Designed miniproteins, single chains, continued (4). Designs and how they scored, part 93

Each design is a single chain, and the fold is of that chain. pLDDT is the mean over its residues in the fold that is shown.

## One batch from the design tools (miniprotein)

Design m15222
Fold by ESMFold2-Fast:
Structure m15222 (fold): chain A 62 residues (1-62)
Amino acid sequence: SAERDAEGARRGAASGGGGAATGAWHAGKPINNLELGRKGAEAGRAGDTEAAAELGEQAAHS
């Protein structure tokens, strides 16, 4: 249920869990659709919905 997962990620982001660390992900990391999807899911679970949305969008377009 993507909508329920997205709502959970929104609540995580509201609690402020780890958003400041996401900038490092753009620093020369290997580009893979699976890896982008995994990082997006991890960011969502960590409460970083901004990074999760960006990575999910990249994976969807790849």
Scores: mean pLDDT 55

Design m15223
Fold by ESMFold2-Fast:
Structure m15223 (fold): chain A 68 residues (1-68)
Amino acid sequence: MPSLVEVIQRLGQAYQQAKQAGDTKKAQQILDLLQDFLDQIQANVDNPQKQREIQQETMKKLEEIEKE
C-alpha cells in the first residue's frame, strides 16, 4: 500500500521524467494530478480510510498517464 510520502515522491519522479523528455502535456497532467491529490488529502485529513483510497486512485491515474 503506497504511503502519502511514496505517492508524492512517485508523482515528483514522473514529473521530472516527463519534463526531461520534453513532454510538456504529460508534465502538466502530472502536476494537475499532484494538485488534485494534495487537495483531496487536505479535505480528508481526519479520514485515514479515505486517504488510502485517494492514494490508490492517484497511483492508478498516474499509471494511466504514463501508459499514454
Scores: mean pLDDT 82

Design m15224
Fold by ESMFold2-Fast:
Structure m15224 (fold): chain A 76 residues (1-76)
Amino acid sequence: GPLEEAKLEADIIHGLALISLAVYRRQGDYEAAIADLRRRIAELRALKERYPEAAAYIDALIAELEALIAELRARA
């Protein structure tokens, strides 16, 4: 149903964010890594507005990506 579909879409966005992060980290492009993570967080926030029943699940994924941004900033 819509909840399961929203969770799957959130998992795909999160997975793509982690793949892009791995590529940018290898290249040393920390600004591009942070910019891409922010874009994916915006996509997750938009998904949460469309599917508020998935909010708790999506918020956990957003928190993980925000923690990665904080880690990248601390290492810059």
Scores: mean pLDDT 90

Design m15225
Fold by ESMFold2-Fast:
Structure m15225 (fold): chain A 60 residues (1-60)
Amino acid sequence: HHHHMEQARRDIELARKELEKRKAAVEQSLKTNPDNPFARYQLKRIEEEEKALEEAEKKL
C-alpha cells in the first residue's frame, strides 16, 4: 500500500463497487428467501471483505 498509494486507493474503490453490487444481489435474494444458507454465507463473506477494504484504506 505505501509504495503505490494511488493505485491501492483505486483498486480499493473498484473492489468496493464490486462488493456493493454483489451485496445488493445477495440482499435481494434474501428478501425473497431469508432462509437461504448460501445467500447468508455470501453476505457474511461480503461483509468481511468490506471490513478488510476499510482497514486497508485506513492504512494508506
Scores: mean pLDDT 79

Design m15226
Fold by ESMFold2-Fast:
Structure m15226 (fold): chain A 58 residues (1-58)
Amino acid sequence: SEAERVQRDIDALRHTRALIEEARRAGELPEDLADQLLAELDRDIATLEARLRRLEAE
């Protein structure tokens, strides 16, 4: 279903976010770059979560 595809995309972005957080904690990414990437991912996740809620409401 469309909801299943959106959930898979959310899961993939959350996995990427976890990897960036791990790299930041390990000092493998500059703090400003990590913050920028995390902010971009959080916006994308929020957009997909809003879409998922609309799909599940119908």
Scores: mean pLDDT 86

Design m15227
Fold by ESMFold2-Fast:
Structure m15227 (fold): chain A 76 residues (1-76)
Amino acid sequence: SEELVERAVEAAKKLVEEYPELGLSEEEIRRIVETVAEADYFVLLEELVRAVEEGDWERAKKALEALIEVAKQVEK
């Protein structure tokens, strides 16, 4: 879903604004989210969005770490 992709990009941007040490640019965030969506891991995108909307930053960081790992496996 295009709507879910945009919501996940916005959620990841908010997480990186809260934790700048994560070191991800908007371009990198978009690439990761789009790669995960193309691989049909929509549940991970939904988890990131929900965690950020609930202000659960620890859960949000774990969700983002999972997205990064999936993107690395798919981008090979």
Scores: mean pLDDT 85

Design m15228
Fold by ESMFold2-Fast:
Structure m15228 (fold): chain A 100 residues (1-100)
Amino acid sequence: SPLDKEIDEAVALVEKLLKAGDFDTIKQGMQTFHMIVRMLMPDMTQWVEDQLHEFWEAIKQGDYEKAVEIIRDMLKRIGDKNPQVAMKAIKGFKKKAEAS
């Protein structure tokens, strides 16, 4: 599906940025993602904040494989609940990350 392709591309971009050590770009992209989810799916906001916290903790531990898995699972679950919002939030992340 178009959403599965966007998830795969977003996850690949996160992995690329992690390997490059470009944490500021990831942070800016994730802030854009979080803002879109907060506006359009407020009931999911706390859960997304918890996933992003676990993501940054995995990065601090050097566990980039776990960080990538957390993001993939987060994007899939948001997509299962609301594919239109997932698509918008993922595109927001990619656009912000590609502009940096």
Scores: mean pLDDT 89

Design m15229
Fold by ESMFold2-Fast:
Structure m15229 (fold): chain A 91 residues (1-91)
Amino acid sequence: AVAAAKAALAATIAAQAADIDKVTITVGDNAAKDPELKELVETIEAALKAAGVPVEVKHDSSLSSIEIEIEGSEAAAQAIKQAVADLLAAL
């Protein structure tokens, strides 16, 4: 369920926050208008801000979807990428 995947992402980000230096989310023009991708980006940004992780949201018209760059420990980056993938699959 989408709600469960959102909760899992928020919990994963909170658990990994100390091991993350920065997250950059790049949003393409089509992704900005896609309600599922908009919900994904808003969920990630809110969870990162709540956890005190620096987050930057950029726009790139050449990109067809979204790109997420996580700077931190390999384990923290992998855990968050998995939770993001799980949420995207549920949307």
Scores: mean pLDDT 79

Design m15230
Fold by ESMFold2-Fast:
Structure m15230 (fold): chain A 91 residues (1-91)
Amino acid sequence: SGKEKTEQLAQAALQAGGAVLGLFTGLAKKSKDEKIKQKALEKGKEFVDKLNELAEKAKSGSASDVPEIEKELGEIGEEAKKAVEEILKEM
């Protein structure tokens, strides 16, 4: 059903949020530069907030919302990956 798919997407977004939090806090811990530490923590928060908002959107959504939510989840993932790569270049 559409509700089952939106619930699965909500769970996927929450799991992605946990993974993103771990990655960006890990980058902050590895950096010796305070500016890079702050940038990593700020970017991590931005992506966690986006994923939490997407999870809430998915929980309240219907079958017709599934393609948009899947697209947004993928886009957030790609943006997070690029942000990690940019921070690593600054280390």
Scores: mean pLDDT 87

Design m15231
Fold by ESMFold2-Fast:
Structure m15231 (fold): chain A 73 residues (1-73)
Amino acid sequence: SLLEKARGVAEARLARNPDDPLAQAVYRVVTALLEGREVTPEEARRLALELGASEEQAEQVGRIAEELRRVAE
């Protein structure tokens, strides 16, 4: 599924750089969606900022969360 592919990409990035805040945020968002939890774009953006992402990276995470949420069950 798209969610499983997104998780795999985030895991690969974290294997290279475990401190990558964008990859950490995407991984947590995808994992939550795979567990059946809802994640809003605003929550995803805030999570990215808390993990040390820039505002631009946080906006990207928010957009990714919106797209992934639309394909989640």
Scores: mean pLDDT 81

Design m15232
Fold by ESMFold2-Fast:
Structure m15232 (fold): chain A 102 residues (1-102)
Amino acid sequence: AVEAAHREALSRGDLAGLQGAASEETLEELRRMMEEVGLEPEVRERIEAIVERINALGKGLLELSVGELLTLMLNVAVTERLPEAVIEALLRLLALLEAREA
């Protein structure tokens, strides 16, 4: 039940419907990835602001993986028409994650 609601919220980019939040482990991995990619400070700050919104609205019943977090952030960035630099950065982080999982 909780997992079904969470998956629907993720697929729709519905922050209010989220049943999950990013753990400190997930946030630390995201921070390492951003450092590895060498993102501009302004872009990092915008990504961190999206993470803060996700964690503030998420109910904490399920933990978000780095992949789920990045996908949700990309959906938010596209839907809210955030700068192209932010969208490009999120795509680069997703590509790095896919390379690490391969």
Scores: mean pLDDT 72

Design m15233
Fold by ESMFold2-Fast:
Structure m15233 (fold): chain A 104 residues (1-104)
Amino acid sequence: MSVKEELKKLLIEFLVEIEKVSEEEAEKAVEEFLNGIFTGIEAKGAKSTLAARIARFFFGEILKDLSDKTVIDGIKGYAVDSKGKKYSLEEILEKFKEIYEKLK
């Protein structure tokens, strides 16, 4: 499974189990959100839904916790901190899993 697919699954599980959003609504919102991240920060392909706002908030908080200076370069598919250190999407995914486990 690609990192994008694994992130999609994790975020859907979070929205369903923690935020109590329906699976169908969570899937649509997460797909819209992840498309924005992986196609670039200016990409506007989808209108915001309630679940999409929740997914963006969750993803923003997870990345903030990873590093208050971490910025996702969605076009290049990695994150960079204030020191120029690059974090692979796999490292970001691992951090999501850690934080999600604490929220159960």
Scores: mean pLDDT 60

Design m15234
Fold by ESMFold2-Fast:
Structure m15234 (fold): chain A 80 residues (1-80)
Amino acid sequence: SEMERLKQEIRELAQELEEELSKTTDIEEKVKLVEEAMKRYEELALRYLESIGASEEEIKEFKEKHEELREKEIEEVRKS
């Protein structure tokens, strides 16, 4: 139930991001949209992890991997 809700919220976030990205050609605006979406994704995932009793180590690992992913996504947008 909570996992299905998380999946739905992530799908909606991805669809919203794609729609907003299609409305602009400005790289800096695209970067802002991606950064905002990545922050919302982190919040959703962390709430889910806490709801299932994830350990402090699991939460820390998620945050570190998420930061790496965020940096890579922003770099790819800037290269476009």
Scores: mean pLDDT 85

Design m15235
Fold by ESMFold2-Fast:
Structure m15235 (fold): chain A 68 residues (1-68)
Amino acid sequence: MDPEEMVELIKKEAKGKKKVSVDEIVNALLKAGLSPEEAARIAVELKILYGEYSTIEQVRKVLERRFK
């Protein structure tokens, strides 16, 4: 899956918020068709780097690193 498509889905879940919770990111990725295991790995990376909340730009950086 393209990181740009994943970012678009996360933006929709965020509803214009500057920061998105890891749970909201996981829910968006599951709706995108990622497995629970893949979504959980992304959640762990985000929590290690940024804690419970991330900006859309921070999420994009992690997704690009993962799915390059």
Scores: mean pLDDT 79

Design m15236
Fold by ESMFold2-Fast:
Structure m15236 (fold): chain A 98 residues (1-98)
Amino acid sequence: MLEEMEKLVKEIEKINPFIAAPVKYLLDLYRKAVEQGKPDEELIRILEGLIKAAENGIKLVDEYVKKGYISQEEGDKIKELFNKLIELAREEVERLRA
């Protein structure tokens, strides 16, 4: 799970590091929290933050395409990667709540 999320974030970063930065930060925070044995409630809060950051990233993609900072193809790819990241993060939240 974590390795799959990290792969998605790295793929977004290759296209645009500014769009990737908030989710990269939160995923690193999540990894460190897991390694430190933080309680599930704290892990869930970080993952919920990651989901919100990814949703905001999808909105930012449309602005970056309009401004010509990235192509429409690159924007579509980033949105696909963010949607996969949101799905994996939601699955992990449900696992932690069980």
Scores: mean pLDDT 88

Design m15237
Fold by ESMFold2-Fast:
Structure m15237 (fold): chain A 79 residues (1-79)
Amino acid sequence: MIESTGIVVDENGRFLPGVAAEKVLELKEQGRLTLARLTAQWLKLAQMPNGGFSRDGSYRGVEDPEATKKALEALEALG
């Protein structure tokens, strides 16, 4: 689900970077660039200090290589 603010959450209301990254790419393909950029901003805010992303978006979470790869790919696709 995506809210008007561009926040993407799973079926349990949790922000997951991998899901948000997939939504950014989907919105870009649909031509919804403003919403894609808003979602990308939320994704960027979930980025850990080391540049990676956790699976659950938690700052205290363990970096997930798959979530990190998807998130960076989505951010690069908008630039």
Scores: mean pLDDT 71

Design m15238
Fold by ESMFold2-Fast:
Structure m15238 (fold): chain A 94 residues (1-94)
Amino acid sequence: MLRTATLEVDSSDMVALARQIADLLESGVHQITVTVTDPDGGRETFTLTVESDEEARRLAEALRNAADGGPSTGLDDRFDADVTVLQDPAPPPV
C-alpha cells in the first residue's frame, strides 16, 4: 500500500513545509498532497509523487538543504512537474 500524506501550511511557513515534506519522504511516504493557505483565503494544492525510496531521499535532502539556506538546485524541477499535474483548469470557454 502506497503511503500518502496531506499537509496544510500557511505560505509564510515555507521553511517548516520543506522540513515536513522531507520528514515524510524519509519515513517512506511516496505521495504527499500539500495545501498552501494564504491569509486572504487563497488555497493552492500540489501533489508530490516520488517513484522510489532513492528519489524520496534525494528530494528530502534537497528540501532540508533549502530550509537550512543551502543549495536548492533540485527543488525547481520536482515542483514544476507537480504543478503541471495540477494544471488542469484550462481557460474557461466563456
Scores: mean pLDDT 66

Design m15239
Fold by ESMFold2-Fast:
Structure m15239 (fold): chain A 80 residues (1-80)
Amino acid sequence: SLREELERAIEEAERLVREARESGYDPELLERAEAAIERAEELLEEAVKAGELSPQEAVEYGSRLTSLRMLVYVARKEVE
């Protein structure tokens, strides 16, 4: 299901952010985390278009993805 794929994609993005932090902010891992976030956003759009999610659920998943983006942004700033 698209919902299950979306949840897995978000979890993968979160894992990559954690790995980047543990590696001392490896730029390649941060780039992979961003790619994983974008992939999850694409899945979110597909799930919404397919009618798999309510508007409220779409907002909730979108908020989680925004939080992951902020984590990557902060991690990049801390390298500076």
Scores: mean pLDDT 82

Design m15240
Fold by ESMFold2-Fast:
Formats: sequence, C-alpha cells, structure tokens
Structure m15240 (fold): chain A 67 residues (1-67)
Amino acid sequence: SAAARERVTAHLRSLGVTDPARIERLVAEALAFAEGLQRGLGLSEEQALEVALDALEIDLEAERKRA
C-alpha cells in the first residue's frame, strides 16, 4: 500500500539512506518480506511491517560493520 511504502521510505531516510535507487530497492524488498510474513504467519500488515523494519535495520547495521 502507499502508506506502507511511505513508512518504509521514512524509516530508511531516518537511518541515513539517501540514494533514491537504493531506497526504491530496499522499500520493494521490505514490502515483499512483510507480505510474505502476512501470508506465511498470519500477521497483520502493521505487525509484518514492524518485523520487516527491524530486519532492515539489522541488515543495514551488518552491512555497515562489513565495510
């Protein structure tokens, strides 16, 4: 949904992600992950987004530590 995309985009910007192409890719990945959680685990959209955003933060932190 548009609201979900906006929430993920705002979260990425708060984490210092500024590249538009990277934002678009990470938004698509986070939304796909959230949809998978809704279908596989029966989570609500809000619960799935919360898990997806937490996973995104962990992934970005791991990427930063590998650099």
Scores: mean pLDDT 81

Design m15241
Fold by ESMFold2-Fast:
Structure m15241 (fold): chain A 103 residues (1-103)
Amino acid sequence: AERERLLAATRANVDHLLEKGLITPEQAEAVLELAEWVAKNFTPEEAERLMGILHLAAVAGLAPEVLEAVKNKDYEKLREILQRAGVDPETADEVIELLKKAE
């Protein structure tokens, strides 16, 4: 139920942003793939924290770059992307530590 609710909410938000032209289809697909991966591999509390931070990158148009860095386990590039999205270094390191736990 929690996983299904997170994914349904993310899909509804992505559909709304696409309809308004605020994100591209490629950015939408990256957000959905990230949300599915997060929902599958983390606790609800960890997933909420991660999705909140990754939402900043998505709003900055960086969701495809985040997805690629996560898939490649390129945590240095992920740190750089998060910093470009306005995430502070301490919070970026927290995200990377949570992602490494899923391996």
Scores: mean pLDDT 76

Design m15242
Fold by ESMFold2-Fast:
Structure m15242 (fold): chain A 93 residues (1-93)
Amino acid sequence: MTGEELAASDDFVEALAIIYATSSPSLEGLVEHVRRMVADPLLGASPAAQRAIAEAVGRKLRKHLSPEEAQKVADEIMPLLDEEGRRALEEAL
């Protein structure tokens, strides 16, 4: 594969999305971190990356927050995601 083909692969983009989502240091930082991830041309343009980001975020919210607090943060993130990302985030909560 060329470097461009590798960077555009679903597996590579999904791995990067998971790494970025899991590295967020705080709740306030999580919303801003997701905003930066979806602004990235490789991550934001890929439905697979959007789904992976949303799943990782949803799992992190469920682990560290009450259901009510998780839903409030999810509501702030939902407008940043595409349709696949929004569906994945709802399913992960």
Scores: mean pLDDT 69

Design m15243
Fold by ESMFold2-Fast:
Structure m15243 (fold): chain A 83 residues (1-83)
Amino acid sequence: MLTEEQAKEMLENFIESNNLGLDIDKSSLEEIEKAFNEKVKEAEAAIEQLEKQGADPEDIAIGRKQIEAAKKLFEEAKEILEK
């Protein structure tokens, strides 16, 4: 389980690395989630492009599993900080 400090640090690092200029509070969580979802769409599009180019199905499966893991981690952090 993430601690509140770990969840906050993770989202602060995401905000800083993507130059979002947001503070971590309830009003900015929706914008942070929107930015995260756009990055997920970019990753999913890259996986689809690799699949269309005949990439190994095993590599495609690994990529999709990594995206799902990132989504779960983000949801856990969001739930902790929405308290």
Scores: mean pLDDT 76

Design m15244
Fold by ESMFold2-Fast:
Formats: sequence, C-alpha cells, structure tokens
Structure m15244 (fold): chain A 74 residues (1-74)
Amino acid sequence: MSVEEELELLENVVDNVVRLYRLGKITPEQAIAVLEKVKASLEALKKAHPEYQERFDELIKRVEEEIARLRAEL
C-alpha cells in the first residue's frame, strides 16, 4: 500500500472505533486499546516517512484527544 492509502485506512479505523463506542458496541477500554495501537502505527509510519509528518501529526493529535476523552469517561 502507499503511505497515503495506509493513512486513509488508519483514519477510517479511528472513525469506526469512535462510532462503535458511541453505538455501545465496544467498551471505553476496548476503544482506547485500539486507538493506542493506531497511534503506535502512526508513530512508526511517521518515523519511516518524515515527508508526511504534518498529516501524521494531525491524526496522532486527534487520536490522543479521543483517548483522553475516553479515559475521562472511565
């Protein structure tokens, strides 16, 4: 996959996890676990592809904000 395709897939995972949580299909702990894995993948991709740094930083920030919100609900 291209880096852009990988980024789009990770964005879709974040959107789906947040939606599943809002629908009551997963717990906050399950949502946090998936989002932390997405963050780890984004950090690894950012390190390998510094030319996409701004795009990865934006999504990492979003993931961190979602994790913080979910942790506040625990």
Scores: mean pLDDT 86

Design m15245
Fold by ESMFold2-Fast:
Structure m15245 (fold): chain A 121 residues (1-121)
Amino acid sequence: KTLDELIDEIAKILKEKFGISEKVARSLLRYLARMLEAAGVDPVSFLATILEGLKYLKDKEIKSLEELRKENPVAYLEARSIVSFFYNLGLLTEEEYEKLVALLAQIFIEMEKGKIKPVVV
């Protein structure tokens, strides 16, 4: 899959299952891809992993921020640091911020449990 195809698929799932605007999601994912490239991380592999995480979570209950913080504070802090960057740029509402932190933290927790595997492309 191309980077644009991954961004499109992630944005659709975020809209349909999690109530995040496609425009917001696409802007964040494009920005994130550029940040990942600057950090020497392959954005295609990273976003493919996030897509698999979202597919895994789409029919599951997303835990509250307090539950996620108590379950795995490290995964919670990593997710919060990433999403807070975009919130501080004014790209997210408070509701979108809280939802995205919860989603990303839960993806990281399920990855640590071996339920979501990193995608190699």
Scores: mean pLDDT 83

Design m15246
Fold by ESMFold2-Fast:
Structure m15246 (fold): chain A 62 residues (1-62)
Amino acid sequence: LPLYRVTITIRDVATGEVLQTVDFLVEAPREEVLEMERELNGVRKDSTGVELGYRAEVREVD
């Protein structure tokens, strides 16, 4: 299966501040990885009620 690097940037929606960047590798079919990218993007509330903006970027690794 192709290997992909997934980078997720998590921001505080109120301030726009970058709180965390998560980077990991996943081996999956391209369509599944593109679906993952779509699902990971968006705004979510954390366990404390703070709204967090998620931005996911997927890149194939050779």
Scores: mean pLDDT 78

Design m15247
Fold by ESMFold2-Fast:
Structure m15247 (fold): chain A 80 residues (1-80)
Amino acid sequence: DEVVARAAVRDLEEFKKLMTEILKENGDEEGAKKVSEMLDKAIEAARQGRIDEARRLLKETIEFVKKENPEAYKKLLEKG
């Protein structure tokens, strides 16, 4: 479904912007770079219609932030 793929790409791009901003505000420029790379892979999977793969990559990115920067993860949860 082309519409679902386009919506997934937009949502992932917005999440990438939000997550990288939180990490940079927290002084974690290396984490922001890593998250950007991981989410670019998720965005590419979504563009190809591989929605399940994009979802898995998004979950892996969230788990990475939770483990490596718990304060950034807490800020993400506070924003809903």
Scores: mean pLDDT 84

Design m15248
Fold by ESMFold2-Fast:
Structure m15248 (fold): chain A 120 residues (1-120)
Amino acid sequence: SLLDQALAEIRAAIDDFLAQLPDMTTDQRLAAVQQLADRIGAIGDRVLAETSPAQNREFLEEVERLVTKALIEIDLMAAQSKDPAKKEGFLAARQELQRLFTDLLRRWRARIAAKEAAAA
């Protein structure tokens, strides 16, 4: 289904991001966070346009779960780092990912609520 394909693409994007994050510079990490947020946003916009409100809710819950897991993985990278500069770099990436994703989820929740109201 479109939902299954979208979730698989988001999971792959997150996994690739996390795998590359340790070897990036600070500027590369911030650019990668923005690119990940933009990619997830674009995939989500298609799902929200092309699927039912119930499928939109399922998608949002699963994406929130996947990103929450990614934030925990970055926190572990920071906690395990003995290099203070690298630790600060991971925490900066974590903070920016959380900020961008909180904004994205807020916009998606509003859009789903509007679709649910229109369907009622």
Scores: mean pLDDT 89

Design m15249
Fold by ESMFold2-Fast:
Structure m15249 (fold): chain A 82 residues (1-82)
Amino acid sequence: SALERAVEALRRGVELLKAGKYEEAARVMAEVIAELRAAGYSREEIEEIAREALLRLRAEGASEEEVRLAAEAYLRGLDLVA
């Protein structure tokens, strides 16, 4: 599902940011955003998917720092596709 794809991408983004791989994290997230746009999701739907994915990470035990890094990865990817 789109939600599961987003959760997986955010988890990977967190690990890349922890490793200092900022550009790679942005590209990975930009790729997923572009895939969702190509699949017909609106901007508002993608933003909602991202919010639900962040809530899922928190519910699954992600730390405050990990949730912050996930949000950062998403915003970096969003800026790259603008």
Scores: mean pLDDT 87

Design m15250
Fold by ESMFold2-Fast:
Structure m15250 (fold): chain A 83 residues (1-83)
Amino acid sequence: GAMAARQEKLREEARKLFREYMELKGVEITPELEAFIDRYLARNADRLPEIVKELKERIEFLKENPTDEAREARYQALVEAEK
């Protein structure tokens, strides 16, 4: 029981991080993308701890260097604030 619960917790964490990563990239979270993420995580169940670590590192990097969409939104906010 405990092993299955641990695996499911890691999968859910990886899924959450994948969604956050895609949102930071300015990618729309479609049903097709969610299905792709679920299949990817199922295929890579043995690598879930590594995937979680990699996604956290990529998310931290993107928060410092946002995508063009997020960067444009931030730029517009700064322009408005300087008026």
Scores: mean pLDDT 76

Design m15251
Fold by ESMFold2-Fast:
Structure m15251 (fold): chain A 62 residues (1-62)
Amino acid sequence: ELDLESLETIGIAAGLDEELARKAAEAYLNGAKTPEELVEKAGVPRSLAERFLRAVEEHKAA
């Protein structure tokens, strides 16, 4: 199960800066599961939101 710290680390590894990775991780834990929701809730650019969600799914599948 992924916690906030793990999600932030995944975001940074996917190419988000520390601030965006934190915002994406917090939004994800609060139910933002699509790129559109991450753009709306975390202010993450759509391309980075898509990369973040792909990285999270790859990590969960491992």
Scores: mean pLDDT 82

Design m15252
Fold by ESMFold2-Fast:
Structure m15252 (fold): chain A 58 residues (1-58)
Amino acid sequence: TAEGYLEMIRNAKNDEEAVLAAYLLAQEFPDDAAALERARGLMSPAALEMFERALAQV
């Protein structure tokens, strides 16, 4: 669920784990704008940059 991925981001041990969880959220729930905005808010600036680069690969 989207909430499950958000919990994974909150509990991430490092930026890489946070980005992976956020990327899976974006792939599984691309239309859940609220969850995606919340995911971006939970990440560090470095993690957010990595996440946006990953999305740009599509």
Scores: mean pLDDT 81

Design m15253
Fold by ESMFold2-Fast:
Structure m15253 (fold): chain A 55 residues (1-55)
Amino acid sequence: SMEDILAEMGEKAKTLSEEQQKKLLAALHELLSRREDLSDEEMRAIAQETLAKLE
């Protein structure tokens, strides 16, 4: 689940600008730091919302 989310975000990052990639990386750092406190559903929702906002 988490690995799949990271893979999807990684593929999307290849189509993003350098500035957008930095924002994505910051969001991933926050998500990873909170992974022990977050459910799979919450992690997926945050990842999807972050990707949508960068488009």
Scores: mean pLDDT 73

Design m15254
Fold by ESMFold2-Fast:
Structure m15254 (fold): chain A 73 residues (1-73)
Amino acid sequence: MDKILEEYKKKITKEEAKEIEEKKKELEKEFKEKLEKTPPEKHPKLEQLLEARKNELILAAALGLPMVVPEPL
């Protein structure tokens, strides 16, 4: 995992962290639904996309950008 991401996590306020956790829960729910409909051979790619989307929320918060739920996986 990128060391730059860990540095950004340290800059996030408690309020931003709460918003990120809510957005992560939404992404994880969507991910579960996608896993049920997706062949097993594509699961590793979906897992990588989920982690990338979670990291985008952290970066957005650290940079002062709007935290929006990304388009469906």
Scores: mean pLDDT 70

Design m15255
Fold by ESMFold2-Fast:
Structure m15255 (fold): chain A 74 residues (1-74)
Amino acid sequence: SAAAQQALLDALAELEEKIVREFEERFATDPELRKEYERFQEELGRELPLRDWALAQHEEELLELGRKVLAEHA
């Protein structure tokens, strides 16, 4: 149980770091991605940190990884 929880947290942290890094690189070079981010913030009615938006866009990928890690440690 504890080992499975730690493996899950470690795997998610690594994927989150990778997602944010790759997203920041795309954001710097893609004006369409920047416009999409601005529209998303307008729809929310508030500012959203780029990191939080990046993770939200990849939520399904993070959930899939979580399911796989938990299955491997069952």
Scores: mean pLDDT 81

Design m15256
Fold by ESMFold2-Fast:
Structure m15256 (fold): chain A 87 residues (1-87)
Amino acid sequence: SELEEVRELIERLQAMAKNPEDFSLEEQREALERALRVAERHGLLSPEAAARWRELIANLESLSLEEQLELVGEAGKVLLAGESRLE
């Protein structure tokens, strides 16, 4: 189900925030792109926020570790807060 897929994604984003060294940039990008698609589909982001996430994800390798972790943390929080809309 989509709810199960989103919960697995939230767990993966939380794991990335705790142990970023265990995940490649491509794995982080894939998780963030999936988070963006879910958030856009369920109206969890403004168009402006969605455009910002897309730009940051496209340039992930150019971000500092702190900026990467902030984005991963934001994605996890947005999906967790939006879980009630996935009924």
Scores: mean pLDDT 83

